# Designed miniproteins, single chains, part 1

Every score and structure here is a prediction.

Each design is a single chain, and the fold is of that chain. pLDDT is the mean over its residues in the fold that is shown.

## One batch from the design tools (miniprotein)

Design m1
Fold by ESMFold2-Fast:
Structure m1 (fold): chain A 56 residues (1-56)
Amino acid sequence: MEELEQKIKELEKEIDELNAQLSEAIKAGDKERAAELEKKLFELQEKLSELVTEKK
């Protein structure tokens, strides 16, 4: 369980960092970068959901 919780926290941190970068890209009007960050964010959220489901 400890290792799983650690992986979840690492993914949450990466998601938070990508969310911050996405907000900056949107604010700057960089739609191309925003779209790429959204795609990466979606992939990390899927991984997080899988780990959280396993923890249940």
Scores: mean pLDDT 80

Design m2
Fold by ESMFold2-Fast:
Structure m2 (fold): chain A 55 residues (1-55)
Amino acid sequence: SDEEIELLVRIVVHEVRKHGADLEAELARLREYLASQGYSEEEIERAVERARALA
């Protein structure tokens, strides 16, 4: 759902900004999770681009 994607994007941004997590590693995990849940490649790339822009 859009709400799930937004929550996951916020979690990635929080981990990178507040805990110094590696952005590319967090984005790779985000891609893998969303793909496993059946999201389209277009939805996954939009989520990744949004997380990258906010982090």
Scores: mean pLDDT 86

Design m3
Fold by ESMFold2-Fast:
Structure m3 (fold): chain A 64 residues (1-64)
Amino acid sequence: REAREEEAKRYYESLSEEKKELLREIAEKLREIGDLTEEYLAKIKAAKTEEEIEEIRKEAKEKG
């Protein structure tokens, strides 16, 4: 539990400011959809590049 929280903080802190904003924006959008949130969060964590994050963002917009 504690290790998971620290891992999440480390990941978020290590991201560039642009990626942090994209991640936050997508997360806020997905919380309105509800059921798809977990699936999209997993995809966001797996995304290595800004372009991959953009694709996830487009997909999230199409779903909601």
Scores: mean pLDDT 62

Design m4
Fold by ESMFold2-Fast:
Structure m4 (fold): chain A 86 residues (1-86)
Amino acid sequence: MNLLVKLIGASVGARLSAIGAGIQAELNGGKATTSVEGDTLTVNSTGASQDAVNDALSAGKAAESSGGTFEVSQEGDTLIVNAKGP
């Protein structure tokens, strides 16, 4: 499974969970890239494990818990997590 995690204005905890998802995917033999543009953190990965998926969902939940929004969708083999902080 591939992951695309996009966080806008998210807390440090949410950002760390998103980065963690990329690391977990790499530990599972996949690849991950992280980019930052202003207030937006984007993590793209291939070869995501269940641990990588859990970390990606945790990033979205952390943003939601801080008063933001969290949405998850799946396009083919890619799980997409979009979250925005307050």
Scores: mean pLDDT 83

Design m5
Fold by ESMFold2-Fast:
Order: sequence, then C-alpha cells, then structure tokens
Structure m5 (fold): chain A 74 residues (1-74)
Amino acid sequence: AAPALPDESAPVKVKDPENGEEIEVTREEYLKMVIKATKILMDAGYTPEEIARLIQEKGVNYLIKKAKEIEKEK
C-alpha cells in the first residue's frame, strides 16, 4: 500500500478557487475535483504521464488552476 493514512475518513484541505482560502472538503469531493481537472487537461492534449508529473511536482491545486485556465481559453 501507499504511505499509510492515519485517518482515511479525515477531510482533505483544498484551496477554494473562489476566494483562495483553504477549505476542508470530503475525499469524494476532492477526488471529483481532481478527476474533472485531469479530464480538462487530457482534452487539451496532455498525457496521463504529464498530468501525474504536474501533480508530483506542483501539487493538485496547481493542476486544478491549470485546468481552469485551459477551460477559460475555450
């Protein structure tokens, strides 16, 4: 297994795109945000490997921000 989580039911802290504050969201909501961002990037021509690299180097918040920028270009 990946690194053990002390509490898998714990809410995840995510940066709110509306006001820039960190908010606590459920794991389900967090996963939905990540999936949506990933889909937008793949639709824009990014590979799954490039997306995984961005998450590892810049984090999920950067991925979400990048996806919103791409969505606004259309």
Scores: mean pLDDT 69

Design m6
Fold by ESMFold2-Fast:
Structure m6 (fold): chain A 84 residues (1-84)
Amino acid sequence: MPKVAVTTSKKYAEEAYKKLKGKVKLGIGSKGLIVMYEAIKEGKNVIVGADNDSIKTSAITLGKLLGADVTVADTAEEAIKAVE
């Protein structure tokens, strides 16, 4: 099943984009919330790797509002591995 990874970590953003671009829908930073919304609307699994508490809270809130399960990883690296 296609997965969506959302990350706020600049340290992993470029590497994640290069490795996962062809395999998953990838959203980085605040723009990732739009990608997450579309993925939830399509019934896809969402994985969030967020080193920023603001984006993490926003992702959880959006998932709750739309009645969807959102998996949150403590780091962007863990989220990338979970998507692979």
Scores: mean pLDDT 65

Design m7
Fold by ESMFold2-Fast:
Structure m7 (fold): chain A 78 residues (1-78)
Amino acid sequence: MEQELLEALRPRLSPEQLAAVEEGIRQAKKAKNLKEVNEVIERLRDQLAALGASPAQIRLAVTAVGLIAGHAMEERNR
C-alpha cells in the first residue's frame, strides 16, 4: 500500500514535494492518536504549499498520507 501510493505520487510531485510527503509518512507512522495524525497532515499541507504545490497536488499527497497513517494505526491496535 505505501509503495503503491508513493509510486502514484512520483510523477505528480517535484522531488522536494515528494521528500516532504515521505517525511510526513514517517511522522504519521509515529503518531499515537488521531490528533497527532491531523497535526502531521496540517504541517504537510503548509510544507507543500511553501514548495509551490497546487491545491490538487496537496489534496493527493494529504489523502495518501492519511490512508497510510490509518493503516499503521489499525495494525498497532491489533
Scores: mean pLDDT 80

Design m8
Fold by ESMFold2-Fast:
Structure m8 (fold): chain A 68 residues (1-68)
Amino acid sequence: MKSLVELFKELAELYKTATPEQQAEILAFVRRAVERLHATYGLSPEEQRKVLEEVRAEIEALIARLKA
C-alpha cells in the first residue's frame, strides 16, 4: 500500500499535466487535507491514525478519479 507521502507525490505529478480546473480541485483538496491533519495536533495517537487513514483513502479516490 502506498504511503501518504507517495500519494502526495503522485498527486503532484498529476498536477503538472492537469487542466486548470483539475489543478484548482487538487489545490483545494490539498488545503483541506493539510487543515485536517493540522487539526489532529493534540489528539490521541488513535484519532490521529484514523484521520491519516481517511486522508489516504480520499487521496487514492481523487487520483483514481483524475486518471479515469
Scores: mean pLDDT 79

Design m9
Fold by ESMFold2-Fast:
Structure m9 (fold): chain A 65 residues (1-65)
Amino acid sequence: MLEEAKKLIEEAKKALEEGDIEKAKELLRQAVNAIRQAVAAGAPLEEAIELGKEVSKLKKELEEK
């Protein structure tokens, strides 16, 4: 669950670095959904919060493009 979110965040970072804004946006949307599902399934809230912060940071970088 959280591992999927981490992978999606890493792919979003790469897409953003490559200038693929639409792909980065879609990957971040999928990462948010993965975090949400993981929390619902009993994943550690502390790890979910940290991943949520990473998503917020990338989303801010995305808006600056």
Scores: mean pLDDT 80

Design m10
Fold by ESMFold2-Fast:
Structure m10 (fold): chain A 74 residues (1-74)
Amino acid sequence: MEKEIEELRKKAEELLDEAGAVADTLPPSQRELAHARIVGLRVRLVAAWNERDVEALKQIVKDAEGFLAELKAA
């Protein structure tokens, strides 16, 4: 369980770091909105990790993957 929690947290952090890099290539207004969403996902990630909630972590990874895909299509 702990190993799965650590792997999900690391994957979510890597996805959010990539999302941040993509967001930095966007026009200022879109970049600010993207970074606001990244902050929200990071807050959710910290809460889920502290609660050791595997299902919440899996959902955050899925949400981060979807968000990154949206950013790359922008």
Scores: mean pLDDT 85

Design m11
Fold by ESMFold2-Fast:
Formats: C-alpha cells, sequence, structure tokens
Structure m11 (fold): chain A 59 residues (1-59)
C-alpha cells in the first residue's frame, strides 16, 4: 500500500519542517499538501492526487 510509504514520508517532512522554524498554519498546510501531492504522483496514486487537489482548491 503506497499510502503507508507516503505517510512515513510526510512524518519525516514534518520533523524537518520543525527544524527550519515555524510558518503560518495555512502556509504549512499548503506546503504539506504540495509535498503529499508530489509523493502521490510519484507512486501513481491517482485517488490521492485527486483528493489533495480538491483540498488545495479549498485553500
Amino acid sequence: NAQEKIDKEIEEFEKKAKELGPTSEERYKRNLLAFRLDLAKKYNDEETVQKIEEELKKL
């Protein structure tokens, strides 16, 4: 399941982002969604790509 690998990558991203310093919650969410979108595309998870694109449109 590609989702488990994506979740691990997201956890590592969150740890790294905290080391760089805080940003606004909205900006952090956009950055996280963009990172997740790239991972979903890399793993050819079309359902996740569509869901993340919809979330980005709501922002």
Scores: mean pLDDT 75

Design m12
Fold by ESMFold2-Fast:
Structure m12 (fold): chain A 103 residues (1-103)
Amino acid sequence: AAEKAAEGARRAAEEAGEAALAAEKAGSMKGAMAAGAGATAAGVAAAVARRGDAEAAAEAAEAAAKAAERAAEEIREAGGGEEAEREGRRAAEAAREGAEAGA
């Protein structure tokens, strides 16, 4: 359980980081900052889960997935173009899958 939650949180953190990069390329600093903060929180929780706190890891993975989803919306609002919107959406979906797999 704890190892599964840690892997889910790590996956959500990595994908939130990709969403942050996509948002930055699209010119959405708000999206990049939101997804980056979520990625940092999920990374910390993954480390905590390795000490046996699976609930903290699951909560942070959920937060990272929501941050990545927000970044995808910010990319769309910024008019970053079809490629950036697709990259952000993919990263948000992958972050969500990581959070769900860790739960």
Scores: mean pLDDT 73

Design m13
Fold by ESMFold2-Fast:
Structure m13 (fold): chain A 92 residues (1-92)
Amino acid sequence: MAQAEAGREAAEAGAEAAKAAENAEGAAAGAAAAIAGAGAAFGAEKGAPPEAVAEAARGAAEAAERAAELAGTEEAREAAERAREAAERAAE
């Protein structure tokens, strides 16, 4: 999969995790994953250095993992896990 597509998937799933979160910390982590995922997608589409895209994608994966740990709902956990998987693909 293209890095831009994977970054976009991470952003969408991170936003879903934030919306489904039962607590403020989970929502903030999901939002952070969405922002970092969007950044990775944007960077990849605009030809940013691969290292910069990978750094943004790693940030998205870390935020998504935290969102999954903090998730109070099954919906938020599933969305956070999808965001983590997409972010890991974007980092490669």
Scores: mean pLDDT 82

Design m14
Fold by ESMFold2-Fast:
Structure m14 (fold): chain A 72 residues (1-72)
Amino acid sequence: APAPTVVVTAVGYDAEGREVWRGEAVDGALDLTPIAEAARALGEPLRVEVSVREDGRLVARQSGVLPLSGLA
């Protein structure tokens, strides 16, 4: 049987809830570097929402905040 298609979607939001970045990857790693760079440049935390779907079914969803201080 063919392997399931895995789709990863990530969206970055500013402090006012506006979308500032969006990325999607099919069967590959999603590069989150642009979101981290945007957060650093703005000097403000960005909220990131990540969704993972297999064959169109939502199997994982996670939200987090990228603070500019605290993970070296």
Scores: mean pLDDT 68

Design m15
Fold by ESMFold2-Fast:
Structure m15 (fold): chain A 65 residues (1-65)
Amino acid sequence: METDEEETKKILTTIPGIGEELAQRIVDAGYKTLAEVANANPVKLASIPGISPELVGAIRRFFEK
């Protein structure tokens, strides 16, 4: 059955430049739901290993619907 963490990882992998490993690292950093990722501090997101400032920009653009 789908969990918030499973759904969050699936959605994160649709963002350009984010694969399963980076999606897992975001969840492991405490961003377990899409709402938590959308409201995440950009500086803290960029501190996750493998996440560049460009990827932070892509994440923010994805949630600006």
Scores: mean pLDDT 77

Design m16
Fold by ESMFold2-Fast:
Structure m16 (fold): chain A 56 residues (1-56)
Amino acid sequence: VEELRRRAEEAKAEALAHYTAAGKSTDPQVQATHKARGDALAAEARRLSEEYRRAL
């Protein structure tokens, strides 16, 4: 159970890091790549959080 919470927090932090990198880049292609990866990680964090709540 704690592992799901930890993994969700890690995915959330990694998504934020990608959004930050996208904001610092001036290359539209690099911005799009980081945004897409951030969106995917944010979705994974939400899925893991839902699994954690269902396990409680």
Scores: mean pLDDT 80

Design m17
Fold by ESMFold2-Fast:
Structure m17 (fold): chain A 60 residues (1-60)
Amino acid sequence: SKEAEEAKKVGTEAAKQAKNGEEARKLLEEKVKPLLEKIKDADEATEASGAIAEAANEAV
């Protein structure tokens, strides 16, 4: 849960701070992927990953 929560926060912040989708993708891959891998619950990992991807897709 803490890992999932942190992954969501870091991922959505990265997506929001990125100026374009390319930067968002790079930040997600570098910062969020390791956090997602630490999530013990597969369902939480899937949900966090989906939320982050959605935020990145909505980034400017």
Scores: mean pLDDT 71

Design m18
Fold by ESMFold2-Fast:
Structure m18 (fold): chain A 79 residues (1-79)
Amino acid sequence: TEAAVEELLELLREAQRAIDAKDYEKAIELLERALRLAEEAAADPLAEAARRTALFAIAQAYKELGKEEKAEEILAEAK
């Protein structure tokens, strides 16, 4: 849906701002919300691309927090 795509893009923008601020816990929360919306809109190619982007960003945030095993589990889901 149009509204879901707009919310998805806004969540990705907010997550990037959190990463830039090194607030990785907030970034993960925003990215997990984006991932949920992208999975609900899976028929949209933009949502599919956003799902992969969110998974890679969540994995990177977990690595920055020192949670390496969690990051590897998330990266496996992106493949």
Scores: mean pLDDT 79

Design m19
Fold by ESMFold2-Fast:
Structure m19 (fold): chain A 57 residues (1-57)
Amino acid sequence: MSLLELLKTLPEPERKAALERLIELGVEEIEAAVNRDRERLDRLAAEEAALRQEIAA
């Protein structure tokens, strides 16, 4: 199941808040990838997984 499908199940304003968090995580992942910071990428992946769990609940 994609993140976009999960986001569509949320009512506003929760959908907007979840989208904003996803954008923030994406920006940080790009920065970490550019800096080749694997440890930060691992932490961000865990945060994304936690956010997916929150959205699905």
Scores: mean pLDDT 76

Design m20
Fold by ESMFold2-Fast:
Structure m20 (fold): chain A 67 residues (1-67)
Amino acid sequence: VSGTVTLKGDEKAAEAGVKAARDAGAEATATVSGDTVTLTIRAPDRETLQRAAIAAGNAINKTVEEQ
């Protein structure tokens, strides 16, 4: 299954989000356009997708706040 998360951030935030999603057991790719990060997450099941999306969103927001 796959899902998309769109948040404010830069390339560092995108990298943090991808890492967090992968740590949660999913695959992720990111695209940065201006100040917007779009993460596409692919997981074997809906539970993993939901966990990965939450982790990625938290990582992106934390990275933006720490900058």
Scores: mean pLDDT 79

Design m21
Fold by ESMFold2-Fast:
Structure m21 (fold): chain A 66 residues (1-66)
Amino acid sequence: MIVKVTVIGEKQAADFAGRVLKKGESLTIEAGSIRTLSDGEVVVTSADGKRQLLFDPKHAKIEILS
């Protein structure tokens, strides 16, 4: 699936290569799965299942595009 990551707060790594985005920047990543935790944090797992990104909804907006 294709996931759009938009940083709305603190600068942070937004892809599985560790690319850092600052507030107002966005990129798209290819993901295997997305999961929202009970505290609102979003876990995005790579297509091969080997890597994960954790996003705080206070600092990043996550959108599934396809």
Scores: mean pLDDT 84

Design m22
Fold by ESMFold2-Fast:
Structure m22 (fold): chain A 62 residues (1-62)
Amino acid sequence: DLEKEVAEGMALIQAGLGRLLASKGDYKGAAEAYERAIELLESAGLRDEGIEKELEEAKKKA
């Protein structure tokens, strides 16, 4: 399904942005990007436990 493929691709971009922001110490921005990635994956019926864990860590540091 093209819509699922697009959502998964956008989720990977958001996760990458979250990792970049976290590397700069922007944990608030990182958390927002990870939350967006999780929402996009859920819209496609997918889950990524690694991104969920990265979100939890970013929230603790924000």
Scores: mean pLDDT 84

Design m23
Fold by ESMFold2-Fast:
Structure m23 (fold): chain A 68 residues (1-68)
Amino acid sequence: MEKIRKEVDEYLKEVSKKNVEILKKAEEEGLNQKELLELIGRVIREIGDAIQLGLEAIKKGVPIEELL
């Protein structure tokens, strides 16, 4: 189980980095801070749901790749 936790942590770190770059790019292209905040709120909720599903599947032995 500890091995699965490490894999999840590494995956989340990479995904977070990519998402931050995407959001920063969108802000530079003309999204206002208000619009960006709304977008972040939606993305956070979706990520939360995806993390829960991913964690559940990993506990059951499903590879992360099948969840992408």
Scores: mean pLDDT 66

Design m24
Fold by ESMFold2-Fast:
Order: structure tokens, then sequence, then C-alpha cells
Structure m24 (fold): chain A 66 residues (1-66)
């Protein structure tokens, strides 16, 4: 799926941007995009989720056409 490939690239970008992130992945289940994130025990979870949100937004995955 093109959407899954774009999401996987976005997760890779988030991993590169935040040293607290160990790994990230994306998958599609029943037409719904799901992302998974592994962070270090001492990581700032809010900073990690912001990095993921920014990467997904940059990939056009959080925008909706009105």
Amino acid sequence: SERVARAQAAMAAAVAADPGIVSGSAREVDGELQVSLTVKDDADVFAASEAVARALAAAGLLSSLG
C-alpha cells in the first residue's frame, strides 16, 4: 500500500529526528493506518509522539481534504 509505504518513511524520519525513539513501524488494518513506536525507558514520550505527529503531517497522512 502506498499509504503504508509513506507512513513507514515518516516513522523512519521520526526515528532519525528523536534520539529517544528506538524504532517505529506502520501497518494498515481494515483500511485504518496504525503506527507503532518503541522508545527508550528514559525517553520523553510526549517529545517522541510529537516527532511522529510532525513526520506524519509532513507526509500528508494527518491532513484531510475538506
Scores: mean pLDDT 77

Design m25
Fold by ESMFold2-Fast:
Structure m25 (fold): chain A 110 residues (1-110)
Amino acid sequence: MEPVKTDKKNTVETFEVKADSFEEAARKALEYLEKHFSPEIVEQARAAIDELIAKAKELGKKITSLKVTVFTNEDGYAAVLVEGYDEDGNLVETAASRGKPGLAGTAPPP
């Protein structure tokens, strides 16, 4: 999918969701994104959320809150940052969508 280009050079929007489980928090975040952003942003956010879930499970940490930031990178493309927090409000892990289309899709290490 093509990256979304916005007129904003900085943060477009930041929102937070809380739930009893990571899966519910992810679902709420994706529902919000589907209502307010293009399908391209939703796909970027889904990829970042999936990466965050995988990392949190590897660490044996529970995430009950997600903070999602949609921003415009230096190239003028929309990107998504997802931050996962535990029950005590401590940052557990972060994941970011690829800020540059094409090459960024093939660039992550195995």
Scores: mean pLDDT 70

Design m26
Fold by ESMFold2-Fast:
Structure m26 (fold): chain A 67 residues (1-67)
Amino acid sequence: DRRLLELARRLLEEARAEKDRLMQEILLSFARMAATLVIKYSEDPEAREEARRLLEEIDRLEAELEA
């Protein structure tokens, strides 16, 4: 579902712009969930690959926040 992929992208963008770290973590958690649902349930291989790329971006930002 490309709508879930778009939601994940928007949540990641909101997390990057967010000034409150706790809210950033919450937004990243929702973005991760949306991307994971695309990987698990999408029949479109391209959408699944885009979702995997998005998870990599989420992982990088989460690691940066913990550092």
Scores: mean pLDDT 82

Design m27
Fold by ESMFold2-Fast:
Structure m27 (fold): chain A 72 residues (1-72)
Amino acid sequence: MDARLEAEVLVALARMFISIAKLLLSKGDYEAARESLELARRLVEEARRAGAAEAEVEELEREIEELEREIE
């Protein structure tokens, strides 16, 4: 498997779920937003293991944490 390509795909999927969570939060669907953020966190962790850039991983983690604070 191409680890570089895997990292890029995982980052893209994480960004997608973060975007979905933002949309769900704007609609008041807090439960679904939490689920999307949990999936995004898992994807970010997998991307880090696959060799994604640390700066990009940190950016995604920060965005997820900010959205989680909006739910709580």
Scores: mean pLDDT 84

Design m28
Fold by ESMFold2-Fast:
Structure m28 (fold): chain A 62 residues (1-62)
Amino acid sequence: MLSEEEKERIIKSLEELEKAVDLSEEAKQTVKELKEAIRNGDVEKALELEKKLLAQYLKTLD
């Protein structure tokens, strides 16, 4: 399970991502699901959602 310190770091990263880009509705939903997975301690789901969010961010750069 994620420690409180790890949860804080991930949440901060997500907040900075939201500020850096105007996320699509799909990406905003992914962020919400990721925060929930982090709070529930579902590490595997959190990692998959983080990868998905990164892929959505990279599409914004194209």
Scores: mean pLDDT 73

Design m29
Fold by ESMFold2-Fast:
Structure m29 (fold): chain A 82 residues (1-82)
Amino acid sequence: MSPGVKEAEERAREAERLIREAEESEDEERRRELVERARRIAEELIELGKAARGLEGQELVERGRELLERLERVVEEREEEE
């Protein structure tokens, strides 16, 4: 296994944890902070994937895009609740 893949998976898990905390948060400001942190990690995964070569790079880009898509849904749902 490539060393970078393990680091990327750990960062992806952190982003998923932040997304879950954002879903559970009653505080709009805290929710926004958690979303921004998770978004930054997702963007880092996409950039790492673009810099990497081969299938591993493509998998990182896809993982980051999936995280961004989930973040967009969290933001959209909260806009509708207000």
Scores: mean pLDDT 75

Design m30
Fold by ESMFold2-Fast:
Structure m30 (fold): chain A 59 residues (1-59)
Amino acid sequence: MKEKAEEYLKKGEDALKQGNYKEAFRYFSQAVTYAIESGDKELAEKAAKLAKEAIDKMN
């Protein structure tokens, strides 16, 4: 499951780069879920911070 968290984190970062903030937020939210399921608190916190950044950019 850790690999899934990293996969969705990368998809979210790509969406952020393209200005697709809603898709970025969805991908980062999924990354948080997989990171929590794998017990990776650091990855979950990183994904959560990026999800907040995406929602802040949506304005």
Scores: mean pLDDT 82

Design m31
Fold by ESMFold2-Fast:
Structure m31 (fold): chain A 105 residues (1-105)
Amino acid sequence: MLTPEERAIGLVDVALLVSGDEKLAEEAKKAIENRDIERLRELFRNSDRASMVSALASAIYLLENPNISPEELLAKFNEDVDRLKELGPAASDEEMAAKLKELWK
């Protein structure tokens, strides 16, 4: 079974594949390895990429709730996706990121 840190790093790697934000992904992985929740929250607040904001929120939640099942984490992700759908199909990365920040405040 993967550790919470390994699971969180996996979320960031998937977001990197979608966003292409290598610098943010490297900083996020370093913060996860160091269990630096405050740094992850700072990166979350400062990002405008929806995929990275989503991954950072999920990583923070996973590190604070290490016993969360993959099923529970997926359910929470699906709730966020449903909220993003309210913005409509033309929503920008920046608009989706702002909505995610509001949901995870």
Scores: mean pLDDT 83

Design m32
Fold by ESMFold2-Fast:
Structure m32 (fold): chain A 60 residues (1-60)
Amino acid sequence: EEEIKKLKEKADEYFHEALSYYGLGQNYLAQGDIDTANQYFKKAEELRKKAEELRKEAEK
């Protein structure tokens, strides 16, 4: 269970970072800076995937 707790903590860290990058991407998209928005969305998606993988592993 301690190993599982650590995985969930890491997942929360990645998820928090993903939300921050996603917000930045939305701001740039609203300003018409599509290229910059796409960069932030890619970073957010990568971090979200890492968070989901860790949560999935913790819940097995």
Scores: mean pLDDT 82

Design m33
Fold by ESMFold2-Fast:
Structure m33 (fold): chain A 55 residues (1-55)
Amino acid sequence: KKKLLEEAIKAIEEKNYEKAAKLIKEVFGINATPEKIEEEREEIIKSLKKLLESL
């Protein structure tokens, strides 16, 4: 799961929001749209990095 979280962060940083949405759904079971991930990019990256540090 830690590796998938790292992949999700990388996908957002690369502006690959489609891949990020798919990975977030796989890790958390949350249906986030690519558009919402782009809109909240900084907040989502910050939250995912904080979760990664907790693992």
Scores: mean pLDDT 78

Design m34
Fold by ESMFold2-Fast:
Structure m34 (fold): chain A 83 residues (1-83)
Amino acid sequence: SARMRAMVDRLYERALELLKKAEELLKEGKEEEAKKALLEAEEEIGLLEIVRGVARIVGDEEVAAYADEKLDELRAELARLRG
């Protein structure tokens, strides 16, 4: 579904921007603000997991696989920034 793929892209872009913001805040020593940005990124990742689940239920295997690739990338970056 083009609609679900667009939703994956939107959630991915939001999560990625929040992770980049968190990295910049960590470099500046703003640990509390960075933690808030990481929590917001985690919320966007959670929404992306829901979209992936819906894609699997409706049999959109291409969107589900695409969402899995984006989730793996975001989870790796989140883990890196958390230390």
Scores: mean pLDDT 90

Design m35
Fold by ESMFold2-Fast:
Structure m35 (fold): chain A 85 residues (1-85)
Amino acid sequence: SATEIAEEGAKKLIEGAKLLDTDLMSEGSELVNRGLGLAVKEKDIEALKVALEGLKEAAKVAKNESVKKSLEDGAKEVEELIKKL
């Protein structure tokens, strides 16, 4: 489901941001984006909220400022998607 894909992506993104593991962050980002695409298509607000919370948590644990900003920007985009649905 979109929610399960977003949850797996969020887990990998949070861990990658914490460890500064670029491969894990890339995989997590790809899964989050896939989950978001499905959630928008299906109007699955739960999956959008899972992706949003994952991006916020990843930004919170990211110690690299560029990574943090990218994750915060992504969270803002998801917040706007939720408002439009």
Scores: mean pLDDT 85

Design m36
Fold by ESMFold2-Fast:
Structure m36 (fold): chain A 88 residues (1-88)
Amino acid sequence: SAGETYSRILRAAVELVRERGAANTTTRQIAEAAGVSVGTVYRHFSSKETLIRNAINTRGVGEAIIRMAEGDSEGAKEVLARTDELLA
């Protein structure tokens, strides 16, 4: 499904950025890791920058929500700060 494809692309982007950094991660590498075509990636995201931004922000927000639910406000702030650094 489109939702499953979207999630797969985001997970691939997060993992590659973690391993190689945003500057050394290409849309082609993300597509290959997600098991889709580059055209499929661009149907979901208008640019590489948008893809990486959404991937990092989605994971960072998700992790921050979990930490907030666990009562760890400082940990949540740290996760969001690291997410912002990766997007800079």
Scores: mean pLDDT 75

Design m37
Fold by ESMFold2-Fast:
Structure m37 (fold): chain A 72 residues (1-72)
Amino acid sequence: APLTPTELAVLLALASRYPEPVSVREIAELTGLSPATVSRALRRLVARGLVERVAPGRYRLADPEAYLALLA
């Protein structure tokens, strides 16, 4: 299935900071989404291999090339 609008917004926030790890709080601020909504989207994106948890509470794009392919 394609990405939901929420998942796409979270990926765009991570891409805007790449390669720097981003917190749930920072993603919530960048997207206007609640921290709970961001956390649920991040769990789905990690399960899909699009995002990695690099440290406690810190996330980044797992594969920037895969992300670019989603935008093509």
Scores: mean pLDDT 81

Design m38
Fold by ESMFold2-Fast:
Structure m38 (fold): chain A 93 residues (1-93)
Amino acid sequence: MRSASFSFTAQGSGQHRLTIIAENIGDQPSLVQILLNGQQILPAHLLQPGERRIASIDLDAGQSYSLDIIVQGDGIIRADIYLDGQLIGSIDV
């Protein structure tokens, strides 16, 4: 099992849209799971090489969030993290 964490704060007021694109950029299959503040927003999914999964959730402004990307297997998962359609982070696990 491998994991990476990404922390951010939703600035301003109102609601923001978080979108995460998880892609297997490796040559082996892997299970990917994504948690936001310990809550599952992407259940464990098997990604073949070149496959993608998208998770989206609405967030309240003014709060800090912790994103955990959990990977099982020998593939490499790239997670691109968008807030309101703007790329705020990219992580390989």
Scores: mean pLDDT 87

